# Designed miniproteins, single chains, continued (2): the designs that were tried, part 115

Each design is a single chain, and the fold is of that chain. pLDDT is the mean over its residues in the fold that is shown.

## One batch from the design tools (miniprotein)

Design m7995
Fold by ESMFold2-Fast:
Structure m7995 (fold): chain A 65 residues (1-65)
Amino acid sequence: MSREELARRLAEAGAAGDAEAAARQLHDLTGMNPEKAARGGRQLAEAGRASPSGARAAADMGAHS
């Protein structure tokens, strides 16, 4: 899976506030340890809930231009 595809899926899960979906994507796509994936997914969901602008900026950085 491409970095752009992963960034898109994570941005969508973060924007939805779905920490479990983001964690599952991290684990399944990168082989990240489930505990680390859960932590990362939670942070992405929290960022998405805090600000729609922040979620958009993170997606732009992941996909770049």
Scores: mean pLDDT 65

Design m7996
Fold by ESMFold2-Fast:
Structure m7996 (fold): chain A 66 residues (1-66)
Amino acid sequence: SLSPLEFKVLQALAPLAGRDRPPTLEEIKEALEKAGIKVSDETLEKIYEHFDNLREAAKIIAEEIE
């Protein structure tokens, strides 16, 4: 099951995942900031690497923020 934070991350990133093109790091950062989620540049890079698997990206953020 998803934690509330993981779910919030997925909701923030879902519009980017529905596009014909992959998002940029800046687009991912902006989407998370609009949702009130703060991440380090290192965490942002990890999210970008795992963007094809949004559930994994959400776990990475949740673990970073705790």
Scores: mean pLDDT 74

Design m7997
Fold by ESMFold2-Fast:
Structure m7997 (fold): chain A 80 residues (1-80)
Amino acid sequence: SDEEVLEKVKKILEKSFPDEPELVEIWVESMRKALEAGKPIEEVLDDLIETLKILAKTNPKYKENAEKAIKELEEVKKEV
């Protein structure tokens, strides 16, 4: 279900960004709203992955955190 995917994504983001709980909440809520608007889960995951790729390129402090999250999210995408 979409909710099970959201919970898995939230856990990945919380592990990758442990010091950024508000940022994780923003990303998860953005995904939930996109799904409620009828956007396919695969596209919602792609949007998050692209957001994190931009973060990795523009914020050196978050590069490793974002790259780790991207890798785990790509695996989640294969299961949906």
Scores: mean pLDDT 87

Design m7998
Fold by ESMFold2-Fast:
Structure m7998 (fold): chain A 76 residues (1-76)
Amino acid sequence: SMEEEVRRKTIRAAESAFAFLKENPTPEAREFVIALFRHEARLLEEQGKLLLAEAYRLLADLIEQGKSLEEIKAAL
């Protein structure tokens, strides 16, 4: 389903972000990742991919709140 595809894509994005943050464990890298996902959400919204855009905004918010990858996967 569309919802399953959105969840799968968002989880992959989260996994990639956390791999990057493991190699770059700085506040600046975390801020970059949050800003990147918010930027990607805007681009997805412009493409009419509203459900995926909302998922990317949620992902950015959960990272900003300090949620772990496991907590994020459970919330998606």
Scores: mean pLDDT 90

Design m7999
Fold by ESMFold2-Fast:
Structure m7999 (fold): chain A 95 residues (1-95)
Amino acid sequence: MKKIEEVRKVLIDAINELVEKYPDIISPEEGKLFIEALDDLVKRFPDENEAYFRIKLFLLSLRRYLEQRAKNDPEKREEILKMIDETEKKIDSIL
């Protein structure tokens, strides 16, 4: 199994869980756009080293977006950021 395919699955699963648990922070439509952006990224950067850097930037962008959206809800913000940190650790264990 290609490592990039495992990373893609981890990120898609995380985005879908965020949409399910926090639809007021990230809508199904917004989640779909993030997944489409991830698919485009993986197609454009098949090299593992370049893909790793781009995936880290994707995670950083997603984290900042969700942190800003949840700025008025500290409990949800903390839970969301924890999920992103756990997702990043899973990705680091694969790559």
Scores: mean pLDDT 83

Design m8000
Fold by ESMFold2-Fast:
Structure m8000 (fold): chain A 94 residues (1-94)
Amino acid sequence: MSEERLNKLKEEYDKLKAEGDQVLREAAEIASVGPVELQQRVAQTYREYKQLKAEADKLIESGSVENAEKALELYRQALDRMRQTLDEARKAVE
């Protein structure tokens, strides 16, 4: 059912936003103690992530199940890449 599906997708999106906030905090912490090159890479990834988050927000606001599913997929990909970058950064500096 579209209404039930859309409500669940919005709930999942809210959870992803909370995860994104945590990842950004971790990125800031690593950048503060890492080399300049790492700080630059984290800043670039963060900028790309913010742009994709803005696009995902618009898709969710459209109110269609198809757009909401696209928003979640794009957000998950961006967040996963960000988390992978942070994990690699931690291994490099710690």
Scores: mean pLDDT 77

